# Designed miniproteins, single chains, continued (2): the designs that were tried, part 46

Each design is a single chain, and the fold is of that chain. pLDDT is the mean over its residues in the fold that is shown.

## One batch from the design tools (miniprotein)

Design m5668
Fold by ESMFold2-Fast:
Structure m5668 (fold): chain A 109 residues (1-109)
Amino acid sequence: AAARAERREKALTYIVKAFKALQEGNYDEAIEYAKKALEAGRDDPAVRAMAYSILAEAYLKKGDYEKAVEYARQALELDPTNQLAKRVLAEAYRKLGKDEEAERIEAEI
C-alpha cells in the first residue's frame, strides 16, 4: 500500500509538470513528463489515462494528428469519460479529414 501510494504521488507530480509544460507551449517537455508519469504510474489506470490524454494534446499541438488519435484512444480505453481525450480525438479526426468519426465523438462531449 505505501509503496504503491509513493509511486502514484510521483506519477501525479509528473502529470502536474506535464500540464504546466502544455499550458506554456513546451510540448516536447510535456511529452517527456507524461512518459515519466506512465513509467511511475504503470500500475495505475487513472494516472495512465491522464498521461495518455496529455500526450494526445501535445502531439495534436505539434501537428502529429495520427499520434494524437493513437494516444487519445488509449486514454479513452482506460477512462471513457476523459473530456480532454474526447476533445483531442475529435479535433485530430477533423484535421485528418475524418469528419464522420469526429462528429460521433463530438456528440459524446
Scores: mean pLDDT 87

Design m5669
Fold by ESMFold2-Fast:
Structure m5669 (fold): chain A 99 residues (1-99)
Amino acid sequence: VSISTSVSLSTSEGGQATVTATGTATARAGDQLTVALNRVTVTAGGQTVERQAVGSALATEDGVVTATATVVVGSLAQGNAVTLSVEGVTATVRPVPLP
């Protein structure tokens, strides 16, 4: 069983900050992959906000399954200085019993 995770950070001209965590795992048909962003900290304009996100995907076939968790902060990230911090990215495969 192999599980890999990657994290992508982006900021747009519209003052939108996006944090995306992608998990990829080897799974059997019926297995569920869950990817969690346990703590995303966005600091802008003297304010700090904490966000969490969870994404899941069900494997339809034996092989590789991919799940994505995304945090989007628009109106709260307006300003010239935006700091993004990501702590605790988790990926878990749970077998789903099928009859």
Scores: mean pLDDT 72

Design m5670
Fold by ESMFold2-Fast:
Structure m5670 (fold): chain A 73 residues (1-73)
Amino acid sequence: MLEEAAASEDPLVAEAARRALGELEKLRAAGASEEELARAEEAARLGVEAVEAYAKGDLEKAEELEKRALEVL
C-alpha cells in the first residue's frame, strides 16, 4: 500500500507516497476520526496510483484514479 509505494524505485511515486503518509500523520495528530483517516488513506492511495500511472504515460488511467480519489473524499 502507501508504505510499499514509498519504497518504489520510481522517485516520483516514492515521494508522493511519503508525502501522503506525512499528511495522514498530521490529520491523526489534529484529532481526525478513524473514519476520516480511512477515507483520507484511501484517497491518498488512489492519488499515488494516479501518479504512478502518469509516470508510466497512462493518462487515462491516471485521470480515472484521480477522479476516484476525489469521490472518496
Scores: mean pLDDT 78

Design m5671
Fold by ESMFold2-Fast:
Structure m5671 (fold): chain A 72 residues (1-72)
Amino acid sequence: MKFTEKDKPIVLEAIREVRELSPEELERAQRTIDAGIKAGMTLEQVVEAAGLALGLSPEEIRKAIELAKKRF
């Protein structure tokens, strides 16, 4: 299925379950997700891009991808 703006909350919620986000980190995550959607990224690519922008570890990114995929 094509990743769209409707799926944005799934990515954000998956990241928040892995790590608690500050207001500034939430804004950064949202900007990265929006950029990823505009670029035509997959769900997995968007989660990875947002995780990297937030400074998440490789293990945290992997867990966030797994959680997002289960809800997509």
Scores: mean pLDDT 80

Design m5672
Fold by ESMFold2-Fast:
Structure m5672 (fold): chain A 62 residues (1-62)
Amino acid sequence: SLVEEAKELLAQAKRAFEEGDYRTAFLLANKAQILALKAGDYELTKEASELAARALRAIMSR
């Protein structure tokens, strides 16, 4: 399902973020956000959006 795919992408984004790979984290979180939004899962969309924003800030501050 779209929700399951979004959750898997978000989990991968979190791992990339933990590893300091902020560009990969941003791309994966962004894709998770799009899929979550299409599925109507607003909590998952918000979580993915917040991770994408954090990853983008990390890219811009490094």
Scores: mean pLDDT 88

Design m5673
Fold by ESMFold2-Fast:
Structure m5673 (fold): chain A 100 residues (1-100)
Amino acid sequence: MEAERRAYAGGRAGDAEGAREGGELGAKAAAEGLPEGGHAAAAGGAGAAEAGSAEAGRAAALGGTKAAKAGAESGSRKATAAGAGGAIAGVGAAFQGGAK
């Protein structure tokens, strides 16, 4: 079986858990980072939590990427790391959610 397809597009439990974890990490980035970077990460993570499945991974990645870029532009490594972490966790959890 294709674990990536199952976790990203097929597995309901894995998809839901990936979306939730991405959303939580996006919200955490908002608390820790710059207002602009954190806001973008929180929006992407929240969208991932709501959308689920394939859309969840895309939303988390987009929000985290925007947060990382905003953090880098302002020179804030913490905001950049938090945003990137949210994006990676959301996408990664969705892909690897087949076991959970």
Scores: mean pLDDT 51

Design m5674
Fold by ESMFold2-Fast:
Structure m5674 (fold): chain A 100 residues (1-100)
Amino acid sequence: SEAIELLKELKKILEKIKKNIEENKDDQLAIDQNKALAIAAVSITIQALSRKPEYAAVAEKLREAVQPALDALSAAKTAEEAVAALDAMIAAVEAIIKEL
């Protein structure tokens, strides 16, 4: 389904962002840019799902499931904190994929 494809793409983007932060753990600008990219990727995915009435429930489930991790990511000051938040976000996305 298109919803599963969008969620799998989001997971891939978040995994790449996590790797970028892990490889640049001493570069605060790189951490901040990758955090912003992760927040944007989640927002774009929720918006894309919300455009189709048949995916409205999936969009809301994604929004609710990722919110604690998004809040943690936004508050993260270190690479370690950002990676932990991304791990939680990736796990939430994967759980939703398995329910579909």
Scores: mean pLDDT 91

Design m5676
Fold by ESMFold2-Fast:
Structure m5676 (fold): chain A 65 residues (1-65)
Amino acid sequence: LSEKGVEAFRKGDYKKAAELYQKEIEEFPDDFGSLRNLSKAYEGLGETEKAKEYEKKAQELLEKI
């Protein structure tokens, strides 16, 4: 996971966190941590539908194991 993404999220900079995690999932689409953190960043931005979409994708990865 991107350390810069985690730092941005901890500071409440959800826009920056979403940008960083979005780039991470473009490189690694099945990265559970990035999908989950992207969902949380969108939730912080009030983008509830996007947050729900990425949370569902992250949850589905866990259920395939």
Scores: mean pLDDT 76

Design m5677
Fold by ESMFold2-Fast:
Structure m5677 (fold): chain A 74 residues (1-74)
Amino acid sequence: SSEKEKLHKELLKIIGEILRLIGEKIDLERELKEAEKKGDEEKIKELKEKIKKLDEEIKKLLEKMKEISKELEK
């Protein structure tokens, strides 16, 4: 049905967004390791805050993904 197609398309969009944010998080975690190695306290704090914000956004998208997945199982 057209409704299931719409839900599937929305699910794929969310998956794509999650993958993009995970990629950003990996890059920030690499930067954090380098900042920790250099003892750059200000950069460490900045990067930890950015990673925390990404974790919160990823969590919200994962919850939305679960909702759509449950709807598709009906």
Scores: mean pLDDT 88

Design m5678
Fold by ESMFold2-Fast:
Structure m5678 (fold): chain A 55 residues (1-55)
Amino acid sequence: RRFPPLSDEELAEARRRLLKVLPEEVVDQIVAAIRAGDYYGAHLLLAAAQAELAA
């Protein structure tokens, strides 16, 4: 399925949800990557953080 870029409002909501489980610096890096269009970098940051939570 094709996904359009996230809106600023959707990014703000996603950031709020991520801040519940991840440190602010990591969340800021993920949001910055998404805003730059680097969805692959954002995915890697999120995957690494999720792996750390699962450990």
Scores: mean pLDDT 74

Design m5679
Fold by ESMFold2-Fast:
Structure m5679 (fold): chain A 80 residues (1-80)
Amino acid sequence: MVRVRMDVMRILLSLPVGTRVSVGQLSRRTGYSQGTVSRALRWLQDGGHVSFDRRTRQYVRQQVSDRQRRSMQAAINSVR
């Protein structure tokens, strides 16, 4: 499942912030089933990489999430 998540994230990172994508569009682009892509998108949504728009039933690419910022901040503040 990690490969599916990374493939979906790579495609999303290639798109401008605020770009809307459907599960079907990502399924076509990745070659994975809609169910597999939907599960990967839910994981990415939990990570803050995308948000789900209930009106259009599309996922919106987000900028750096709070979790990602926290992770980067921890790395910057870490002293080896």
Scores: mean pLDDT 69

Design m5680
Fold by ESMFold2-Fast:
Structure m5680 (fold): chain A 80 residues (1-80)
Amino acid sequence: SAMKKAEEERGEEIVRQAEAAMERAVEELKDAPVEEVEFVMEGIVKAAVARARELSEEVVEKVREEAEKAKREAVERHAA
């Protein structure tokens, strides 16, 4: 349905914004300990999930999964 597609597109936009925020945070925290990077990344994930909260449960779950994946990738890049 058009409504389901709109919610999915909104979820994808939230994930893209979270990924962009994570990229900025990795650059700003390049000399910070990994624990600080993990804390900031967790905050970005929580903010993304909160923004998706008004959408369907399926979209919220997808936003959480994609943001958690982006968090793991960002932390791994910092550790390298």
Scores: mean pLDDT 84

Design m5681
Fold by ESMFold2-Fast:
Structure m5681 (fold): chain A 80 residues (1-80)
Amino acid sequence: MLSIESLVLALSVAIKDVDHESIERLSKELEEKLKTEDPEKVKARVKSAVAVLRKLLEQNREKLPEELVERLEKIIESME
């Protein structure tokens, strides 16, 4: 099973590639992991990876379904 850091980086790649299937799968895995981890500890560990994820979401927002964008924004906000 991937770490939260690895999931954030994998999700960033999936967003760059506009791979809807991988984005949905990785988002689900990340949401499940975030429920079991301390939010403050996660935030400290993934600060740089989350910044990259946010930039890639901004660059590819128009290429993604609105529901998926809203889901990704919620995930990113939970790690900021």
Scores: mean pLDDT 81

Design m5682
Fold by ESMFold2-Fast:
Structure m5682 (fold): chain A 79 residues (1-79)
Amino acid sequence: KIEELKKKVEELTKKAAEAVKNGAEPEEVEKLLTEAVKATKELLELLREAGKLTQEEVDEGIAYNEKLRDYVVEEVKKK
């Protein structure tokens, strides 16, 4: 269900934000964001099945979220 996956992405993102706030190691933040990317991939695949996205748009969306994860992890490493 699309709503369930959206909530899962939101929960994982919130956990990552809380980990950052609490001074967690970059590796822990990366794990949470990687799980969020996986949930986002599932969400995008469901949107493709619903005719809302093309396969190319799904692939681009995944790439974008992976870049965003990398950016956040790099910012955490900077302190």
Scores: mean pLDDT 80

Design m5683
Fold by ESMFold2-Fast:
Structure m5683 (fold): chain A 87 residues (1-87)
Amino acid sequence: MEAERRAREEAERRAAAIAAELGRQAAAEGWSDDEVLDALVERGRELIAEAERLERAGEASPEEVEVLRLTGELLVRVPEEERRRRA
């Protein structure tokens, strides 16, 4: 339970930091809302793929793999929910 809680808390912190950075880049470069959502989903998919690669290679702890996977899943899920809400 504690390991799951820490992984979720760390993933939420990392996802928020990535979203904030992409939001700042989007504002600076004049991205549309859809372009921001696409960038978040793409970043999330990249993190999930990296987590799977590290797990297969045995190059990271199970905890690190879990945080990376959860971070990627949050970056994919939130934009998809936002798109459904706007539809």
Scores: mean pLDDT 81

Design m5684
Fold by ESMFold2-Fast:
Structure m5684 (fold): chain A 75 residues (1-75)
Amino acid sequence: MDKEELEREVLRSMAIMSASLAKLYYPEAREAAERAIERIEAGDLEGAREAAREMEEAGAKEEAAVVLKQLDKLE
């Protein structure tokens, strides 16, 4: 596997993990977190950012910040 491709996979995995934690611990953020995971897996970084902002509004503030940070590195 290409080193840069591996680094991108790690960033995607970290974003998905953070969204999964938000889904688990913040019931009100569950749908937004599920959407964020779906968008990340589809390569829709803009849709993923929008979903992460919805996670923040639903109370998963720190988890949303982690998702956004990883997405910025993927750009």
Scores: mean pLDDT 83

Design m5685
Fold by ESMFold2-Fast:
Structure m5685 (fold): chain A 73 residues (1-73)
Amino acid sequence: SMEEAEKKFNEGLKYYEEGKYEEAIKLFEEAIRLDPNMPRRAEALGKMSKAYAKLKKYEEAEKYQKEALRLIL
């Protein structure tokens, strides 16, 4: 649901701010799964990209950065 997606997104932001990048990514993935058309989808994808880069997973980081840019360009 939209409410569950927002909750997962906000939990993901909290973990991201705490440097818990693996947990943040899982929460952003769940948020997008629960609401694929969520207003903050580009933000979630951008945070996932940055989190993957922090984990040195650069292929995943690039993939999600490109997806985020497609939504705002």
Scores: mean pLDDT 85

Design m5687
Fold by ESMFold2-Fast:
Structure m5687 (fold): chain A 112 residues (1-112)
Amino acid sequence: SVYEKVKEILEEFVDRLSAARSLEEELAVLEETKKRLKEILDEERFSVFEEFLDAALLLLRQYREGRLSVAQAVAGLRTVADQLATEHKLSEEEKEVLYEFIDRLEAALRAQ
């Protein structure tokens, strides 16, 4: 499935984003991840993952700036995932990709 490759790309994204020490590094990781996803996803599916990853970085920045707790950032991202799932009628496999990403991000933030 294309979503097995998407999961790999998003796992690497969480790991690299967690290691990033500046906004410039975070934006570089996001841009590289978007390029990799664009190569394997059609335009409609890419736009869903792009919106999700943009929201993930925004919430992570708010957490790193001390404006949100880990729990608040994770809850915000779950709300975005649920909204995208409803709006775009995402498959169970696509929803699983988003939720596994959120779980991995939460684990990474709690380990820092």
Scores: mean pLDDT 90

Design m5688
Fold by ESMFold2-Fast:
Structure m5688 (fold): chain A 83 residues (1-83)
Amino acid sequence: SEEDKKKEEELLKELEELIKELEELLKKKEPVPEEELEKLEERFKKLKEKIKELSKISKELKEKVLEAETLLGILRIKRAVFK
């Protein structure tokens, strides 16, 4: 439906905004603070929950989810190895 398309477009935009923030954090030499990382992970979790409510998930949306998961994974590793 047109409503489902609009909801997908909004979710794609929110994912793209999250990805951009994650990419900016990865460019910094210092690891992201634990509290900031937890907030980003919660934001991503909420986005994934909203995506699961869609009747069909587009390839583009799946690819953006994978990109965000990958970036968060890299940030977690970076945080874990720095003390």
Scores: mean pLDDT 84

Design m5689
Fold by ESMFold2-Fast:
Structure m5689 (fold): chain A 61 residues (1-61)
Amino acid sequence: MKEELEKRKKHIEQARAALRAGNKDEAVKHMKEAGLSDEAIKLLEQMDPAAVVAALDEFGL
């Protein structure tokens, strides 16, 4: 359980870093690894990168 939470946090952090770097494709890959559904990812893809970073912070909790 602790290892799963750590992996999820790592992937959320990497998704944020990719979004800040402007690499949306890499961010999507990390969101999938973090356990986000395809539906949630598609919704986030329609948002501005800064808004997605904020949404990932709330989701990661």
Scores: mean pLDDT 71

Design m5690
Fold by ESMFold2-Fast:
Structure m5690 (fold): chain A 85 residues (1-85)
Amino acid sequence: DKLEEAKKEGDELEAKLGEELAKASDGIRATGAHAYAQGYAAAKEKYAGSSEAERYKNSVLEGVKAGRDAMAAALAAEKAAAEAA
């Protein structure tokens, strides 16, 4: 079942992001979680015409990527601020 496979892959990616968020500071965690939600919603709209399995998988993939990218950007900004001080 393509939907079950997509759900399994998506759940694994969400679990990994959840672990990364749990290890982050409150500010970075909030930034990552917000970006994940925005990325997921945008991808869900972008793939609205796709199969249910494709829409779910792509929504999770885009959400996780957005969350990770946002956390990495926040960490890089914090490091740059520390180096400038």
Scores: mean pLDDT 80

Design m5691
Fold by ESMFold2-Fast:
Structure m5691 (fold): chain A 87 residues (1-87)
Amino acid sequence: MLGEELVRLTREAAELYLEYLRTGSEEARRRAEELAREAERLGRELAERRREAEAAGDAELAAELEEALLRAQQVAADYAKRADAIL
């Protein structure tokens, strides 16, 4: 669930940022920044939990958390390409 939440926050923040680039909406920019900060905080928490799982020898949990982090990074990268195309 936390991994899905990270991906959703990352996507919503990126979509609002694209809306800002398209419309100049300061409201969209501020909300995008708020959600991006939430995603960053959650991402750090999941990264810490992944390191703890690795240290504890919980390979299954470590792999699950790593997959969620990679998915969020991929979503961010895909939207960054879309933003670059608008600029």
Scores: mean pLDDT 84

Design m5692
Fold by ESMFold2-Fast:
Parts: structure tokens; C-alpha cells; sequence
Structure m5692 (fold): chain A 82 residues (1-82)
């Protein structure tokens, strides 16, 4: 995949994860976030090959990943508490 294809795939996975969290499909959300993390980590390793615009988009997606991982963690704790 090109850098653009990887960025778009990560964005799509984060959107699917957000929908899955909203719908209470936490296991599905975890799978999407794990795949997105893998792609974003690969892009971070190749950061020197990215344009300034692509680097900015990568950083924005990495922030969104961390936010969604935090939301998922909170929802998983809420589900497990008894």
C-alpha cells in the first residue's frame, strides 16, 4: 500500500472502531483499533518518507487512536464491574 492508502485505511479503521464503541461492540472495536495501531506504527517508522501534510495527518490519526483506546478501556471497565 502507498502512504495515502495506509493513512486512508487507518482513518477507516478508526471510524469503524468509533461506531463499534457507540454500539457496544467492544471486542470488534478492539480488533479495529489493533489493526489501526499496526498501520500507524508502520507509518511512524517510515515518517522520513512522508510529506509535511502526511506527517500532520499521521499525528492527528495517532491522537484519535489514543482517544478511542482510552474510551474503549473505560467502556470495558464499566462492563466488567460487578
Amino acid sequence: MSVEEKLKRAEELLERAEEAIREGRLEEAAAHLEEARRILEELKKEEEKLSEEQKKRLEELRKRLLELETELGIELIKRAVQ
Scores: mean pLDDT 85

Design m5693
Fold by ESMFold2-Fast:
Structure m5693 (fold): chain A 61 residues (1-61)
Amino acid sequence: MPLAIGQTGPYVQAVVVRVQRENGLPVDGILDEATKAALEALGLEADGVFDEKTAAYLATL
């Protein structure tokens, strides 16, 4: 998607926190190396932007 869906910053951080919790990482909401690796392993972009891939992933939850 050429534009973010308007869900960035705190909203993306909520997704990050969820991924950290499910993967046993420190739940701090920070996009560090381990968190980015976990997001990428799920096929998500680890750039803090809520895009089409992130929306599709959340739709499966």
Scores: mean pLDDT 61

Design m5694
Fold by ESMFold2-Fast:
Structure m5694 (fold): chain A 61 residues (1-61)
Amino acid sequence: SMEDEEIRRLAEEIAELLRKAGRESEATTFLRLVEQEVARGRITLEEARRAKEQIVADLEK
């Protein structure tokens, strides 16, 4: 669905932020978990947006 594709796009943006912070293994694990949650319908676009905001805030400190 369009929502699933947008969630995957946000997940890739989060993964890129983690890679830039030197957390490549976390980025790989995160993408795998997001794929599983999207497949199960257990993650919303709103939750993905909030996760990105939290990670950006944590990385800027």
Scores: mean pLDDT 77

Design m5695
Fold by ESMFold2-Fast:
Structure m5695 (fold): chain A 113 residues (1-113)
Amino acid sequence: GSAANDAAGRITSRVLALREAGKSDEEIADEVADYIVELLKNGASKETIAAAMGAVLQILGAHSDEESERLAAEGRKLGEELYTLYQNGASPEEIRERVRAWIREAIERGKAR
């Protein structure tokens, strides 16, 4: 598959496995943050980061097909923002903190309904 599809599939599988294992929201957020930083350090494209973030927000926060589409689009925009920040010299730690915050918010939105 494309690198974007492979990244989206891999992170989705990881998140689902962690949830099945009863891992904390913090562990899930850390795993996603670590994966996004790994992709950026390895030269992943803007589309790959967008696809990965879109897939994660969709899985964690969606309660309906309409929310699924909206959250995928939101996650893609956040992924594009992360790519731009990293290209402009943002540290891996700054990227990790942003991803962790966004993933925790998505998990809480998923629980609220």
Scores: mean pLDDT 85

Design m5696
Fold by ESMFold2-Fast:
Structure m5696 (fold): chain A 93 residues (1-93)
Amino acid sequence: SRAAQLIQRLLDNTPAVLAALENNPLERRFVERLAAAVEAGTVEALERARAELEAWMREQGASPETIAEIRERVDSWIRALELAREADREAQE
């Protein structure tokens, strides 16, 4: 399915997205939570993981620019996943 292919691609690219945090060490729990949310492939899981990461980043003193970058990346994943799921539904009668 297109959704399954997208999920795998996002999982492969998750470390690169997190590298954009620059000088903010990621706790293993957030890497694992983002990967689990991508694997679950639901809007709710991704939004929850994003909100938790944003809250943690604010506590670490991350810039508003860095927080906005991560928010936009996760939002793009959500949009791509919704489109992939819609395409999968249209391919099934």
Scores: mean pLDDT 70

Design m5697
Fold by ESMFold2-Fast:
Structure m5697 (fold): chain A 71 residues (1-71)
Amino acid sequence: VDEKEVKRALALIYVGIAKIDYEKGNKEGAQESFLKAARIAKEAGDEETVREILETARKYGLDVSAIEAAV
């Protein structure tokens, strides 16, 4: 088990949680979960996942600037 691989998996789990929260109308929960996912993905060196989080947050109309400030 690789620490970075575990962090990457955890970031993807939070991305999933954020998408589910958004679909349920919980935009605040989605914002919080994307922010957590972005931080963890950045720690894992997973720039692709960070980029996808920012793009998805923008499509959802969330606070992209707050997420960018966290990475």
Scores: mean pLDDT 84

Design m5698
Fold by ESMFold2-Fast:
Parts: C-alpha cells; structure tokens; sequence
Structure m5698 (fold): chain A 55 residues (1-55)
C-alpha cells in the first residue's frame, strides 16, 4: 500500500511539472499502478488520495 501511494505521488508530481491537469495526472498515475499489477479499485483510491494530498 505505501509503495503504491509513493509511486502515485511521484507520477502525479512529474505529470503536473510537465503541465498536465489534475485529471490527466490522476489518469496517468492510475494507468501506471495498473501496469504494475495493482487492482483498479486500489489504484484509483491511492491515486485520488495522492492527488488530494498534493493540492
């Protein structure tokens, strides 16, 4: 769980640095977590939490 959160946070920070919107950054983080084998529900929840914590 902690590894998924840290990965989502790093991806969102990089995406926002590249000029992506919050929604685009969230989608990139979800896709990355899914590609690493995390279930969709967990990926969406963790990415949403990371995005909210970075606001």
Amino acid sequence: MEEAYELAKEIIEKAKKMGLTDEQAYNVAVIALLSRGYPRELAEEVAKKALEDLK
Scores: mean pLDDT 82

Design m5699
Fold by ESMFold2-Fast:
Structure m5699 (fold): chain A 71 residues (1-71)
Amino acid sequence: AEEEAKKLVEEAEKKAEEGIEYLEKGDNKKAAEKFEEAAKLYEEAAKLSGSATLKGEAEALKEVAKAVKEE
């Protein structure tokens, strides 16, 4: 349902924001974990809504988490 997807997007945005906070603190491991959590929530939202945009957001956050984790 559209409303369920919206709720997942809001949770994903919160997790991404937490990831940014950990990056600012230099905690790359926790930042990567938060970005991975956000990506999973966007992926679920994309599955529920059929949104290519949300699928792209999930893929982008997976790449960010991977890059942060390898630094």
Scores: mean pLDDT 81

Design m5700
Fold by ESMFold2-Fast:
Structure m5700 (fold): chain A 78 residues (1-78)
Amino acid sequence: MEARRREGERLLEEALASENKADVEKGFRQGQIAGRGSADIDEAVETFLEKAKEGDEATRAYYLGAAGGALIAAAEEA
């Protein structure tokens, strides 16, 4: 529980450091939905992190935000 929240917060801080705040916010909301609804949170987070490796800085910020949001939401739900 605590480890997932801390990792989620770390990923969110990394995403916000990019200064693409609007993309991070959109990703975070999508991640929260995934974190509350997914049967396999670790798989969802891994998928987001793989997508963060593709595309431009905005795409990376979005998917780092999504991974962070999913981990935080999963920790809050449990």
Scores: mean pLDDT 78

Design m5701
Fold by ESMFold2-Fast:
Structure m5701 (fold): chain A 79 residues (1-79)
Amino acid sequence: MSKEERVAEAKRHIEGAKTLIENARKAYEKGDKQKAVSYLTAAYIELAAADYFGPDDKELQAEVEKLRKEIEEVKKEME
């Protein structure tokens, strides 16, 4: 796998995580806490994949850290 292909994979996983976090917020607003938690768990898995594909890319790593913090904020909002 080329460096360009790995960066593209990391970016796809980051976009997947963003979508899952948004879906979690919407599920929670609809009163479906269990579904919201499931989306946040899936978002963590996507961020772990992004970390695996782009470990040396400082910009991608900063975005992964930002999204991990956003997941924790959403969890606190749900409690």
Scores: mean pLDDT 84

Design m5702
Fold by ESMFold2-Fast:
Structure m5702 (fold): chain A 87 residues (1-87)
Amino acid sequence: MDLEKIKKDLEKAVDWLIEKYGLSPEKRAEVRKHLEEQIKYLEEVFEETKDLPEREATLRFTAAVLRAIGDLIDHILKLKKEEEEKK
């Protein structure tokens, strides 16, 4: 599993979602800050699992990536709902 590729894929996905939903500059900054926190979490999990057997490390890290993706999507949806309510 490649941490740098996953970071780039997450950044691209978040940028696409930000553009698609047309979030305000303030909300875009909040999403990017949350992305940075999730990337740091994934880096910590990667370091903790690197000494495990490759398959175990891959499974544990994959679980962390899926959790990070879910958290990011939930955060973007909450921010979009807030903008819609402030019409």
Scores: mean pLDDT 77

Design m5703
Fold by ESMFold2-Fast:
Structure m5703 (fold): chain A 59 residues (1-59)
Amino acid sequence: MADLSQEQQDKLSQWLENNKATKENVKEKLDKLGASKEAKDTLLKQVDLAEQASAENRA
């Protein structure tokens, strides 16, 4: 994504392999990575849409 640096994208992707992509978890990870406010907003919207599309967060 253009809103994150490549290094931030790589770190987030690796983290997501071992952690559930919930809004709260992703927000905390993005804060630790130093992502911009715009990047955080965009990604949190995408996580929300993905959760809605899956409909079942209980697997």
Scores: mean pLDDT 70

